# Designed miniproteins, single chains: the designs that were tried, part 18

Each design is a single chain, and the fold is of that chain. pLDDT is the mean over its residues in the fold that is shown.

## One batch from the design tools (miniprotein)

Design m602
Fold by ESMFold2-Fast:
Structure m602 (fold): chain A 87 residues (1-87)
Amino acid sequence: MKEILEGLFEDPELKKLYEEAIERSVREGPEKARKEAEEEIEKLRERGLAAIAAGEGGSESGLEGSLKTLELIYEEGIREGEKLLKA
């Protein structure tokens, strides 16, 4: 998992999302941050599937891959934020 995150952090946007997830977890608490991340991912899934159905490009497998990447980033960021609250 950590090695995968390092590869993903070559993308500065993904690294920013991870840092924002940490800050959100510290500020709002890990439970609220996790719920909001789940809602954001679900909205992205619905919008992505609608775009694919409308012929705007992409694939369902590509969408699921991207959403799993976002889930991983949010989950690890929220977990690090929770650790900071206890440290």
Scores: mean pLDDT 75

Design m603
Fold by ESMFold2-Fast:
Structure m603 (fold): chain A 74 residues (1-74)
Amino acid sequence: SEMDEVVAEIERLLAELRELAETFDPEERQKVLAAIENARAALEEAVAKGDLAAVRTLRMLLQHELREVRARLA
């Protein structure tokens, strides 16, 4: 289903953010880890409600966050 595909993509993005967080200084790492926890809570709520629009929005926000995080490492 589209829900399963978007959830799988979000899990991949979260894993990538977590991997990148390990390369940061402690302050920036804590910020990224907090963002990951917030995203997981939002994902769980959206999936529980069957809210595909919310899950798609979360994917978009995580893609944006990953781009910003990578830019800060440059």
Scores: mean pLDDT 85

Design m604
Fold by ESMFold2-Fast:
Structure m604 (fold): chain A 65 residues (1-65)
Amino acid sequence: SAEEEALRREARRAEDEAIRAHIAGDTKGFVEALKRAAALYERLGDLEAAARMYRAAGVPPPEVP
């Protein structure tokens, strides 16, 4: 749907922000951008992508048993 495409685009944008923050040495910005991407993937129901974002941020993913 258009809503899913918009959320996926926003998640990709947050991942790009994380890359830029990492290059700039902004650890806080890197973690915040990845957490934002993870939340967007959770809204999409893409729990594997959300878990990957949390892992990259160095935080445990939400438990999804």
Scores: mean pLDDT 82

Design m605
Fold by ESMFold2-Fast:
Structure m605 (fold): chain A 89 residues (1-89)
Amino acid sequence: DRVYGLVLERLDDTHVRLSSPEIPELDLTFPLSTTVGEVKEALGRFLGVPPERLRLFLDGKELDDSTTLEQLFKEAGSDIIPLELVVLE
């Protein structure tokens, strides 16, 4: 499996930026209402892999597809959230 560091950055009350220091061309913007499942679909389209092969982790915990970005920022208490992306073989 391949692992990438990702960064979620809250830009304002409605928008979130997703980027990676390991994938310089990855720069996606989502509304705060976007779910983890929808983020995986966008990442899958960007990377050319099925979203079912993608797993997202925050502090070692796998994120549920139904969790919203707004919920993640509320739980983190920060406008910057480091995530780990695992791409299954």
Scores: mean pLDDT 86

Design m606
Fold by ESMFold2-Fast:
Structure m606 (fold): chain A 65 residues (1-65)
Amino acid sequence: LKEKLIELVKNFKGLNEEQKKKVIEAIENSKDAEELLKNLEKLKDELGEAFNPLAGKITKLIQES
């Protein structure tokens, strides 16, 4: 799952390189899906307009796993 999430973030249009790095670090440092979603919400202000579409794609990938 983490590898697919990291690939999703690397290929996500609308994130700059620094935002991608922060999201990937959140994925790598999260023990489970619940912790990942909490860590992503902490990045909401940093991600801005990209937050909602990114969170939606991450949630969908988690649900399909």
Scores: mean pLDDT 79

Design m607
Fold by ESMFold2-Fast:
Structure m607 (fold): chain A 91 residues (1-91)
Amino acid sequence: SAEARRLLEEARRLFEEGRYIEAAEKAVRAGDIALKNGDYELAYEAGKLAVEAGLEALRTAPKEDIPRAIGLAIAGIGLMFEASHKLGKPM
């Protein structure tokens, strides 16, 4: 999906800017759209970025955002596992 790819590119820019919660949110949305459209490799990449951004948010974000950062990292892990299963890769 062109939209999922665009959202992933936006997430990468936000990550480079240190806007980790926003990066993780865009990455999760990109992954969800990619899974819906059968773009499983893109969904895996998006999930991986969501995990990386969620973990960076745990180091840098205010304490109030810790639950959100954890939730986004978990969502990213879910995207990676679902995408790997669809690609026929055991994880």
Scores: mean pLDDT 87

Design m608
Fold by ESMFold2-Fast:
Structure m608 (fold): chain A 67 residues (1-67)
Amino acid sequence: DLRVRLLKLLAERGRMSVAELARALGESQRRVSALLRSLEAEGLVARDAAGYVSLTEKGRAFLEKAL
């Protein structure tokens, strides 16, 4: 599941850009951006003013249940 892999990567590395996530996951930036929009809507990730993505407390709780 790409969603779980993305959340796990953020949990391990902290703050990451869309380009860094796409490279690490072996996915296009378009695909990663679409997935991030869904995860942001669910409250699992947050994006700062500089465009960096981080895991929320809700995202951490979700990941702990998914693992």
Scores: mean pLDDT 82

Design m609
Fold by ESMFold2-Fast:
Structure m609 (fold): chain A 100 residues (1-100)
Amino acid sequence: SPEEFVERILEILRENKVPQEIIDKIKIIAEQLLEEGKSEKEIAEELVKSIVEALKILLEQGEISKEQAIATLEKLRELAKEYGVEEAAKLLEEEIKKIE
């Protein structure tokens, strides 16, 4: 379900120690998309972009390690593949290669 998909995204961010302020921001975006009746594909397209941008800023600021960023993106890619959101999975794969 879209609700379970969102919860699993937020769990991945928490498990990889993404700052709570970023998680809260992603949660607000996700809740709006759920209220609008968006599919897992539409949710993934918006949230993945926001998460990638946030992780890049955290990396530049030294607030997370390169290894933490890669692990987060790899887990999100696995989730996107599980839900059949191929475009989001491809975007995540491309971003992982840029960070490596």
Scores: mean pLDDT 88

Design m610
Fold by ESMFold2-Fast:
Structure m610 (fold): chain A 107 residues (1-107)
Amino acid sequence: SDIEKIRKRIKSVTKDTPQEELNELLLEAALLGDIEGMEKLISLGADVNYKDAMGYTPLTVSNLIPDIEIRKKVKEFLISKGADPSLKPAIPIPPISFLSKPKEFYL
């Protein structure tokens, strides 16, 4: 993953950056937990409820952030900017508990 290129691109965006790129970078900033980047992108007109070709929004991709405190801050920030928590992808996202198997198994 070229995370450094994404971070650099977020820092370089301007009011002349295409709307589609602002929206896509907002998804990337949300996934990275980059609150400063998200704030800049939204201030330039990124759609906080943007839905990609797979139906993911900034709020739904934030579920992929492994750090629970960063994830909480990202979700609270997005909701404060008007993110709609009722928007869901076409395919149900499995519960987070399904991804965290306990170290103890039944077998």
Scores: mean pLDDT 75

Design m611
Fold by ESMFold2-Fast:
Structure m611 (fold): chain A 79 residues (1-79)
Amino acid sequence: SGERAIEYLEKAIEALEKGDAEEALKYLQKAFGYASLDPELYAATQEHLAAAGRALRAGDLEKAKEHARKAKEAVQEVL
């Protein structure tokens, strides 16, 4: 589940780099789904994933990317 969370976080970051907020939100939701299956991954990532979602809703793609990168780093530290 950690490897799948990283995969979707990478896809979300790529979508944000392309300015595709809709695709980014889809991939962040998939990453959240995989992270939520593991209590340690959820605890490490949930605030960053929530912050990325809020930034996307506000139209702040750079902040969304920052939080998505922090979520990915948190998953990598737990694995």
Scores: mean pLDDT 85

Design m612
Fold by ESMFold2-Fast:
Structure m612 (fold): chain A 87 residues (1-87)
Amino acid sequence: MGQQLFDQGLDYLRQGNYQDAIRLFRQSIRLDPSLSGRAYAIIGTAYWLLGNGQLASSYFRRASDIFRSQGDLDTSQRLLQRSDIAG
């Protein structure tokens, strides 16, 4: 169920419908919290594309924290760097 909303969010993102994509990614996290790291990273990218660097930075930091907690230090570090650039 959460994966289906995540996949639909990716389709909206490809269409340039960033606001609807963000809404679907937030819903996917509520149904499947295991998607939260990837979903927050994509939400950060969507806000950056919308010109909202402050929100992009916030979501990249949250995604970085999740990947670090999962032991994915490389992805965590890259997301932290994106956060610093965006905000």
Scores: mean pLDDT 85

Design m613
Fold by ESMFold2-Fast:
Formats: sequence, C-alpha cells, structure tokens
Structure m613 (fold): chain A 64 residues (1-64)
Amino acid sequence: SMKDEVLEELYKIIDESLENGDTEEQIVDKIHLLLQENRDRLSVDEAVELYREAMDYLDEKLKE
C-alpha cells in the first residue's frame, strides 16, 4: 500500500540519518518533510499513524 511504501522511506531516512550522525532534531525535521511531500497520497489518520510509527522507530534506535 502507499502507507507501507512511505513507512519504508521513513525507516530508510532514519537509518541513513543516524549513520550520518544527524541529530534527533534534524531527523524529526526530515520525517516531517517526507510526510508533507506525501500529504496528497495519505489521509490525515494515515499521516498521524506514520508519524507515530516513525517516532517509535527513532526512539528505539536511539536507545541502542
């Protein structure tokens, strides 16, 4: 689904940004930008759920 494709892109951006040494604030900004770029392809509920899943993933990675 489109939601699954955007989620894969979110995880990729988070992983690449962490490898590059980006700050949490920089990564959160990139998450917002990707969701904004896809806002015409996502419902409001889907965008909220994707943001939550991306933030949960980021928080888990930061604890490693």
Scores: mean pLDDT 85

Design m614
Fold by ESMFold2-Fast:
Structure m614 (fold): chain A 55 residues (1-55)
Amino acid sequence: SAAEAAVRAAFMRRYRERVDEIENDPSLTEDEKNKRILELGQELAAEYAAARAAV
């Protein structure tokens, strides 16, 4: 549906923005960046599932 596609697009944009922020953080090691990206993916997957169920 258009509503579901819009939710997906919003979460994909948020994921890209946050990944870019993490990748460009000079205070983080590569291992820390990888861990944060993994955690972000898990967090956003849960949020996306909830948001998708709401539309």
Scores: mean pLDDT 83

Design m615
Fold by ESMFold2-Fast:
Formats: structure tokens, sequence, C-alpha cells
Structure m615 (fold): chain A 100 residues (1-100)
């Protein structure tokens, strides 16, 4: 169904955001802060686009969950709280899986 496709796309976008948070942490630890910022911003941008599209095509519950998770992850990463950002993204991925 279109809802299942929207959920799958949202999960994939958040999985990419999860990987970007992990990579950004490693890059910051290596002193590569600008590269960390770029990697994270690209993943945030993708997830925001996916969330917005989900809302536009009639699944606001999926879109709002993605957008809220992105905002929370961005805040946590800016505070250096990478592990908490990872947990929040993983929590939302599991919640999306339960909406199938």
Amino acid sequence: SMKEEAIELAIKALEKLLEAVKEAKELVEEGREKEAELVFEIAVGLARIVGAIAKLIGFPEIGELVLKTVEEAERLVKEGRYEEAIEKIEETIEKLKSLK
C-alpha cells in the first residue's frame, strides 16, 4: 500500500540519519568538524524532505513523527549528545515499524 511505501521510505531516511550521526561523531573525534557538519546536514535534509512528502500525500502521522525526530536529533547533535540522538532515531524507526 502507499502507506507501507511511505513507512519504508521514512525508515530508510532515518536509518541514513542514524548512520550520519555515528559518522559525524567519529569525524568530530578526528578533528574533522566541517566534514561532520556536512554529512549530518545532508542526512537531515533528506529526512526533512521525506517527512514533508509523507504529510503532503496524506500520512501526517508518519511525516510529523519523522520531522519531530529530525528536530530532536539535530538539537542533541548540536549539544554533543550523539548517543541520545542515536537512541531517539532508533526509537522512532521501531515505532514506524509498528505502524505497518
Scores: mean pLDDT 90

Design m616
Fold by ESMFold2-Fast:
Structure m616 (fold): chain A 74 residues (1-74)
Amino acid sequence: MSRAEREEETLRRVNEIIREVVEEMRKQGVPDEKIDEVEKKLLTVAVEGFLAGKSVDEVVEEVRREGERLMKEV
């Protein structure tokens, strides 16, 4: 897989996870301000993981675990 393909795949899968987390939080009545903070945190984790040279699967797994953790705290 090329570097560009890995970047595209990472962003695609991360965006799907973020969308799922946001939808679930909205259903639970979480304030929009908190949802925005969570989206920014998940995106930051993804970007930093990618820049650190982590694999697509490693970045996606980190974002998924952080999303689950943040949802559990609400």
Scores: mean pLDDT 80

Design m617
Fold by ESMFold2-Fast:
Structure m617 (fold): chain A 83 residues (1-83)
Amino acid sequence: SASEKEARRIATFTEASMTTYRMAMLYNPDKAQEYLDRAKTLIKDGLAQLRQVGSDDFVKAATTTMDQQLQDMEQMVEQYRKS
């Protein structure tokens, strides 16, 4: 359906943007916290949009994937602070 296509588009864009921030953290560890904060805002906005067009199952799966990526980024920030 059109709603399913829109949900996939939003999820794909959000995940691609998170990957970009994660790569930025690798090349500029000094700004890792700044990129994490931007990623948190991106996820919040992306999930809000997904809840308007996505099925409950799709939103739940996307939330789980995005939360896992966010946890990985939080661990990267902690590792860079300890280095």
Scores: mean pLDDT 85

Design m618
Fold by ESMFold2-Fast:
Structure m618 (fold): chain A 74 residues (1-74)
Amino acid sequence: SAAEEAALAEARAVIDAMAAELRRAKQQGSSDEELDALERRGLARLLTLMRGLSPAQQAAVLAELERAWREVRA
């Protein structure tokens, strides 16, 4: 549905924004504890958006989130 497509697009935008925030924090010398706090905040926002998604779409969003977090921490 259009609503599910919009929710998926919003979730991806949140992942991109949070990844950018984490990269900036890492460049500024933030601690692992501070980076973990940013990840938890981003995840909480994503979980709210994912309520409108199918289980398969939720799994896809979580896989994208995991990949983005790994890239930032590499």
Scores: mean pLDDT 79

Design m619
Fold by ESMFold2-Fast:
Structure m619 (fold): chain A 100 residues (1-100)
Amino acid sequence: SMLEEKVRELVREPEELEKAGKKEEALRKRAYILSLQGLLKLELEKNNRLDLPDEEALKLMERILKERKEEIEKLAKELLELIKEKGPVEALRIFNEKLK
């Protein structure tokens, strides 16, 4: 899957940051990626596009990255604060409920 490969590439940056001891920067990058994935899922579900080919899903993700940067950053900041307050498992539960 081209989409899965792209997500794997994005996750490499926070993994390398964690290995370098930059835990806070890594956590910020992970929150950003999770927010991007959340918005992509919402867009696919909203338009009943669960059958969208991988290439088209990748193009949609790239468009979200380009056109909705401020929204991704806002969601990432909210998720990061939630992780710090509630821990990662509870934060993801609340975040997913908020996105619906």
Scores: mean pLDDT 79

Design m620
Fold by ESMFold2-Fast:
Structure m620 (fold): chain A 74 residues (1-74)
Amino acid sequence: SRVDIVLEVLEEFLPTLDEETQARFRELMELLRKSETDPAAYAEALRLVIEMLADPELEAILAEMNRRIQERLA
């Protein structure tokens, strides 16, 4: 599924991140798994991503992850 591809890419980035950022990414991954059946989980996942985008370093990482996700979905 699309969610499975997103989760795979997120998991690949986890070892390259600090402990605090890894915890936030694991929370995002859990919300994304729940989002397939829970609209509230989807909304919370989006909120977390928007919050992370406020950090320029995390913005760069998220942009790289999104690029890889789009490549795998094509």
Scores: mean pLDDT 80

Design m621
Fold by ESMFold2-Fast:
Structure m621 (fold): chain A 56 residues (1-56)
Amino acid sequence: MERERIVDAAELGLLLGLTPEQIREGLKQMGFNLTDEEFDEILAEAERRLAERKAA
């Protein structure tokens, strides 16, 4: 459940045109301190979801 909220926030950041670094900083401000590996996984999932929505 918390992971889904983080992915949703990253997806929204991408939709708003934020850079990965700005998205990571925003997540930190919300209390989510992710490792580099965790952030890469979250960002990849968010990008995949956006691509799927654009293809639908």
Scores: mean pLDDT 79

Design m622
Fold by ESMFold2-Fast:
Structure m622 (fold): chain A 113 residues (1-113)
Amino acid sequence: LLEKAEELGKEAEKLLAAGELEKAEELAKEAALLYVLEQMRSLDKKTLELAIELIETKPNASLEELRKIAEELEAKGLVGEARIAAQLVYLLRELGISKEEAIEILNKILEEQ
């Protein structure tokens, strides 16, 4: 995934230099998604399961609300996992991934890892 992300990033830069802004933005978003997917494969099962729970229970939560949820979970002993899960949920939303697509992606990673 990282190699494909790097190739898409280079293609986006070339398109940007040529004035093809719309195509450059599309490839840049695809490259960013591939980086996030690669990082998710290295996350532990508990973090991925928590991310799914946050997407299901708080699909429209703001970054501020996600941070508060992470702080509350850390107070209960989920140190690290809660922050990573909240960051992951925010990143998927920033990339325009729907609730349904995000849950499907995370479940697939859990099954393969």
Scores: mean pLDDT 74

Design m623
Fold by ESMFold2-Fast:
Structure m623 (fold): chain A 64 residues (1-64)
Amino acid sequence: GPAREEALEKAKKYAEEAAEKFKKALGPDAVVTIKVDGDTVTATVSNATETKTYTVKASYFLLE
């Protein structure tokens, strides 16, 4: 329903913001991957030496 779609969009925005922060920390050669798996959004930013991961669930933004 619309509430779940809005929650998923919020989760994606949070993951994208986390990925931008990680990319600034890891440098310009860092590879950004954002994956959606059900209600879970994962941002992974990797370079040759380090990987940073941020995970958020769309359900976090849903009303109880």
Scores: mean pLDDT 79

Design m624
Fold by ESMFold2-Fast:
Structure m624 (fold): chain A 69 residues (1-69)
Amino acid sequence: GLARLEELARSRSALDEEELRELMERADPIARRQIQVVVQNKRARGRSLTLSSAELRAIAESARLQEAM
């Protein structure tokens, strides 16, 4: 889940839609919710569904903070 997000953020410059689907399938519930929020926000704004390394780091950090609460 979270560790996989951090690994992908370090090793990948961006994730395409297929890689995003795989990530969501393997993500824990907290990380999955954060990814869904970002994806829904991008769809609402008419943006590409690819996630950058910076966006993956932001999702991982948000999920980590939610786990700590």
Scores: mean pLDDT 68

Design m625
Fold by ESMFold2-Fast:
Structure m625 (fold): chain A 101 residues (1-101)
Amino acid sequence: MEELKRLLIEAARAQGADELAEWLEKHNVGVVIEEKDGKYRIYVGASDKEEITEEDLRALAESPAATLPPGQRAFVIEADSPEEFEEILRKLRELAEKARQ
């Protein structure tokens, strides 16, 4: 869990999204990975809650950004195949590594 949070922060900084990176540092990050019919859906959310449940992540990801309470953010990454999912993870690692250097 901590490793994924670090990876997301480093990737955000690599893209110049410094405000997002700072926000992620101050909040707990939860991740849920679903597989259905060969498709992958990754729910990523951050909150000041001690524990982020799967239901919290789905609710946040399905909510329009404009209706989310201050201090809560979520997004969904969709991949149509295991290969696409691995490619997304590889790109996140590359961005994190680039930010570290």
Scores: mean pLDDT 64

Design m626
Fold by ESMFold2-Fast:
Structure m626 (fold): chain A 92 residues (1-92)
Amino acid sequence: HMERKLAEIRELAEESVRLYAELNNIPASQQQQLLAQILAEIDRALATTSLDDIARGLRAVVTALRIRKENPEDAEKARELMKEAHAKLEAE
């Protein structure tokens, strides 16, 4: 059960990096560095935030990036969702 949530969190982190890289034309070497940074922030957030809250935050980030890719005119809404997800990961 807990192992499934950790797998989901990792998959969401990888998906967020992939979508962000596609939007910003980021090379694979930098994608690996970004993933490492995101995973480090997740480990830090786990000290004050539940796995469910981290998964919810990452799902919001993935959703925001998909909205930005599919609906460029809604970019402002995507930015707000990213801010909310970042706050969740920071356990603020």
Scores: mean pLDDT 72

Design m627
Fold by ESMFold2-Fast:
Structure m627 (fold): chain A 56 residues (1-56)
Amino acid sequence: MREEIQQSNQQARQLWQQGDKDSATKLVQETADKFPGVARVDYVDGQPEVALDPAL
């Protein structure tokens, strides 16, 4: 889980920097949807990333 989220965020950042913002956003949302209740989408400087619930 944590490693998958980290890899997804890294790939999404690469896509965002390449200008593929739609694919980056979709990847982040799909990854968060795999872990309902423990993962969520957060926006840092307008860029989406997957965040874990700190209560885990």
Scores: mean pLDDT 76

Design m628
Fold by ESMFold2-Fast:
Structure m628 (fold): chain A 88 residues (1-88)
Amino acid sequence: MAEVEAHMEELDAAIERALEIARRAGVSPETLAELERMAEAMRELARRAAAGEDVSDFELTVVGPRLPALGEAVGAALLAIERIRELA
């Protein structure tokens, strides 16, 4: 449905923003790889939620430096996943 598609786009934009913030901040290649793995886990979780699967027990460990803008972008991604769950 269009509402789920809109929140999937919000998730993708938030992930892209988080990774760009990390790259611009000059985080280590190891930290960037961990953030990219976290991004793929978030995308998979959103796909499963959109399919109506139970993801209520999913716990995501946020890794990386404590940058306010990065935290805000990750928070937006998690909020998009929660909204997809509510619509499925």
Scores: mean pLDDT 71

Design m629
Fold by ESMFold2-Fast:
Structure m629 (fold): chain A 72 residues (1-72)
Amino acid sequence: SSVQAEARFNEGLVLVGQNQPAEALKAFLEAERLAPQDTDLLKLAYRLFLKNTDPESAEAAEARKKLAALEA
């Protein structure tokens, strides 16, 4: 449901603020699983993640891959 996806998105934002990138990415991936059609929300999630994460990290590489697929 979109409510559950939004809850996971908000959890991911909190985790980004707490400097927990692995946990934040898990929350955003769960939001994608719950609402794969909410592409605007998912694009926002991955863009915010990338803005606040080490670009050299494995988590950033996965987020870039996810964002590229959503923008194709």
Scores: mean pLDDT 85

Design m630
Fold by ESMFold2-Fast:
Structure m630 (fold): chain A 102 residues (1-102)
Amino acid sequence: GAAVDAAVRRLAEALQKLYDKVSTLPPEKQEEAKKLVDEISEAFAEAVRAYQDGDYPAAVEAGRKAIELAQKLKETYPELKEASDELIQAARDFIAAVEAAA
């Protein structure tokens, strides 16, 4: 629905900001940070796919996985805290919208 579509757009925007912020890290930190952001991106793609398939429980679980990965990212890279917090909030909004649609 419209609320889930809006949450997906916010998640995509937050994820792009996170990739942009990773590119500003020292080179020695970029590879490992990018790997974690790629894992967040995959969890987000899984969440959207599950929602499109009508598997709302799977969409919520994939959204929670993205939150856990973003929590790990901000604990490991304090420079990414603000962008990670934005993604966590966008993922929480996605989960709430999916649960309301179920």
Scores: mean pLDDT 88

Design m631
Fold by ESMFold2-Fast:
Structure m631 (fold): chain A 56 residues (1-56)
Amino acid sequence: TQPRIDALRAQLETLRARIRDLRDKVAAGDTSAVPALRDAEAEYDRLVDELSRLVG
């Protein structure tokens, strides 16, 4: 349904910003951000798959 699609798109936008921030931290040498980055990238892939199934 449209409200679920809109919610997923909003979550993906938030997650893109988080992934970008985490990648910047890792690039700057903060290796403690690596597990959070992996989790965020896995979550992003999962949400993209869910959105793809809803919209065709």
Scores: mean pLDDT 85

Design m632
Fold by ESMFold2-Fast:
Parts: sequence; C-alpha cells; structure tokens
Structure m632 (fold): chain A 66 residues (1-66)
Amino acid sequence: HMEKLKELLEKHGITLSDNDVRALANLLEQGKEDAVENYIALKLIREQGLTPEEAKEKAREIVKEL
C-alpha cells in the first residue's frame, strides 16, 4: 500500500511527494527493487550526506522492510 511506503520512507528521514511514492510503488509492483533501492540511496546521499556504500546498505534495509 502507498501509505505504508510513504510512512516507512518518512520514518527514515526521506520525504517524497505523493506522485513520487506512487511511482516507487509501481516500480515495486514491476519487481524493479534495484531501481527503488537506487532512488532511495541517491536521496540519502543528497539529503543526509551518506557515502555511496552507506546509502546503498541503508536503502537495501529500507526496501527489505516493505
């Protein structure tokens, strides 16, 4: 459900528009978990200053909670 995805992302300090959440939910429905992980990792690098390795690990953990 989109609400659960949005809530999970906000819990980890990632803020997205409803349109972005819907786009990510569609990617998950298509089995494109790698694309979702990459998007989250890029947000973590840009918004929280994580290294690429730290961002990738955290994004992977977030997607596993879905």
Scores: mean pLDDT 79

Design m633
Fold by ESMFold2-Fast:
Structure m633 (fold): chain A 94 residues (1-94)
Amino acid sequence: MMPTSRATIEAEDGERHEARTAREAAEIIARLVEQGRRVRVSGGISPAALAVELARLVGEERAAEILRRVEFVDVDLLSPEQRALVREELAALR
């Protein structure tokens, strides 16, 4: 049984937010990184979907900068091959 589709976004200072969609997560992450914070993302958000929504909000160059300050956890929902591909795509944006 897979865990619920919510994602948790935690700033380095302990501030926590919950997101239901990649778009909502992207908005929260962009705001926190603009404030100079690093963030962790856990739960059912695809890193690839998040990257797309970030690019839509702030442009591709700024999205790549933001993604360097984001740690993804709970990517275990992807197959090992899919997880490797997503991480490779995120590394290419750094």
Scores: mean pLDDT 70

Design m634
Fold by ESMFold2-Fast:
Structure m634 (fold): chain A 81 residues (1-81)
Amino acid sequence: STKTLTVTATAPGLTVKEETLEPGETLVVKITSAREAHVEISAGGEVVASVVLPAGATLTVTITNTSSTPVKVVVGVFMPA
């Protein structure tokens, strides 16, 4: 099955979202920021993406849990003041 996690950053500060992926599940993470933002995505404690998003850009990352155990995905979006 496929889950979608949408994160929209509109104001300075840190936004953190979490989702648990069961074995065989896919997560589509869509991040949009009104201003330049720093994005870090981790899965099972491992950083899978670390990028600087330009103002108005959208980042799409697809993560599939191919393991036999649930995996926690953490999405952090930091917009400087």
Scores: mean pLDDT 86

Design m635
Fold by ESMFold2-Fast:
Structure m635 (fold): chain A 73 residues (1-73)
Amino acid sequence: SLEELLEQAERALEELKEVLEDPSFSEEEKEQALETFLANLDKLAEAYPELKEKLEELKKKAEEAWKEWLKRQ
């Protein structure tokens, strides 16, 4: 269902945040995880336009998490 797809996207955001906070990952690996997450949400929005607004919100949250991580370096 669309709800299940959205829940999986939300879970993927939380997993991305865990990667960003994990010191065992390099900055390059963290940036790659962000890029992969954003690309996956873009593909999902293309397939399911009904989710586009909510997926854009998740993309913004991911970008803000990355900016917050960069500020702490």
Scores: mean pLDDT 88

Design m636
Fold by ESMFold2-Fast:
Structure m636 (fold): chain A 61 residues (1-61)
Amino acid sequence: AVKMPKEMTPEEKAARKADLKKQLADAKKELEEKGASLSTEAWVAKRLEIIGYEEDLRLLE
């Protein structure tokens, strides 16, 4: 079951989705562009950010 801790208007929900998608796309792009030259530690940190955004998007959808 999916839960939404905060009740949001459809407009707020759409805005949050858009914001999360932008952040997710930026993080994925940076990982793709610099992934080969990133240290393992830096790569893991970026993956954690991506996972966080994806999880939030799942909960909002």
Scores: mean pLDDT 76

Design m637
Fold by ESMFold2-Fast:
Structure m637 (fold): chain A 80 residues (1-80)
Amino acid sequence: APSLDEVRALFAEFLQTVTREAPDDPELGRLVGEAVRRLNAARTAEEAVAVFLETVKRLKALHPELGPVLDAYRQRLLAA
């Protein structure tokens, strides 16, 4: 299982990728901001993983076209 620091590092990479690939959308920006705050508040790797997985799910619902990149990060998180 990944450490809290490993989950945070992967999430930072994930956000950089999503912000490069995603359209300019205020709802996406709000969701990302909420996810960053929740991840910063996470005290365990399990809490951080839960935030990351929920963020992937919500982003995929909002922007289905990001599905392949979102699924790739989900796979990397679950394999760590």
Scores: mean pLDDT 84

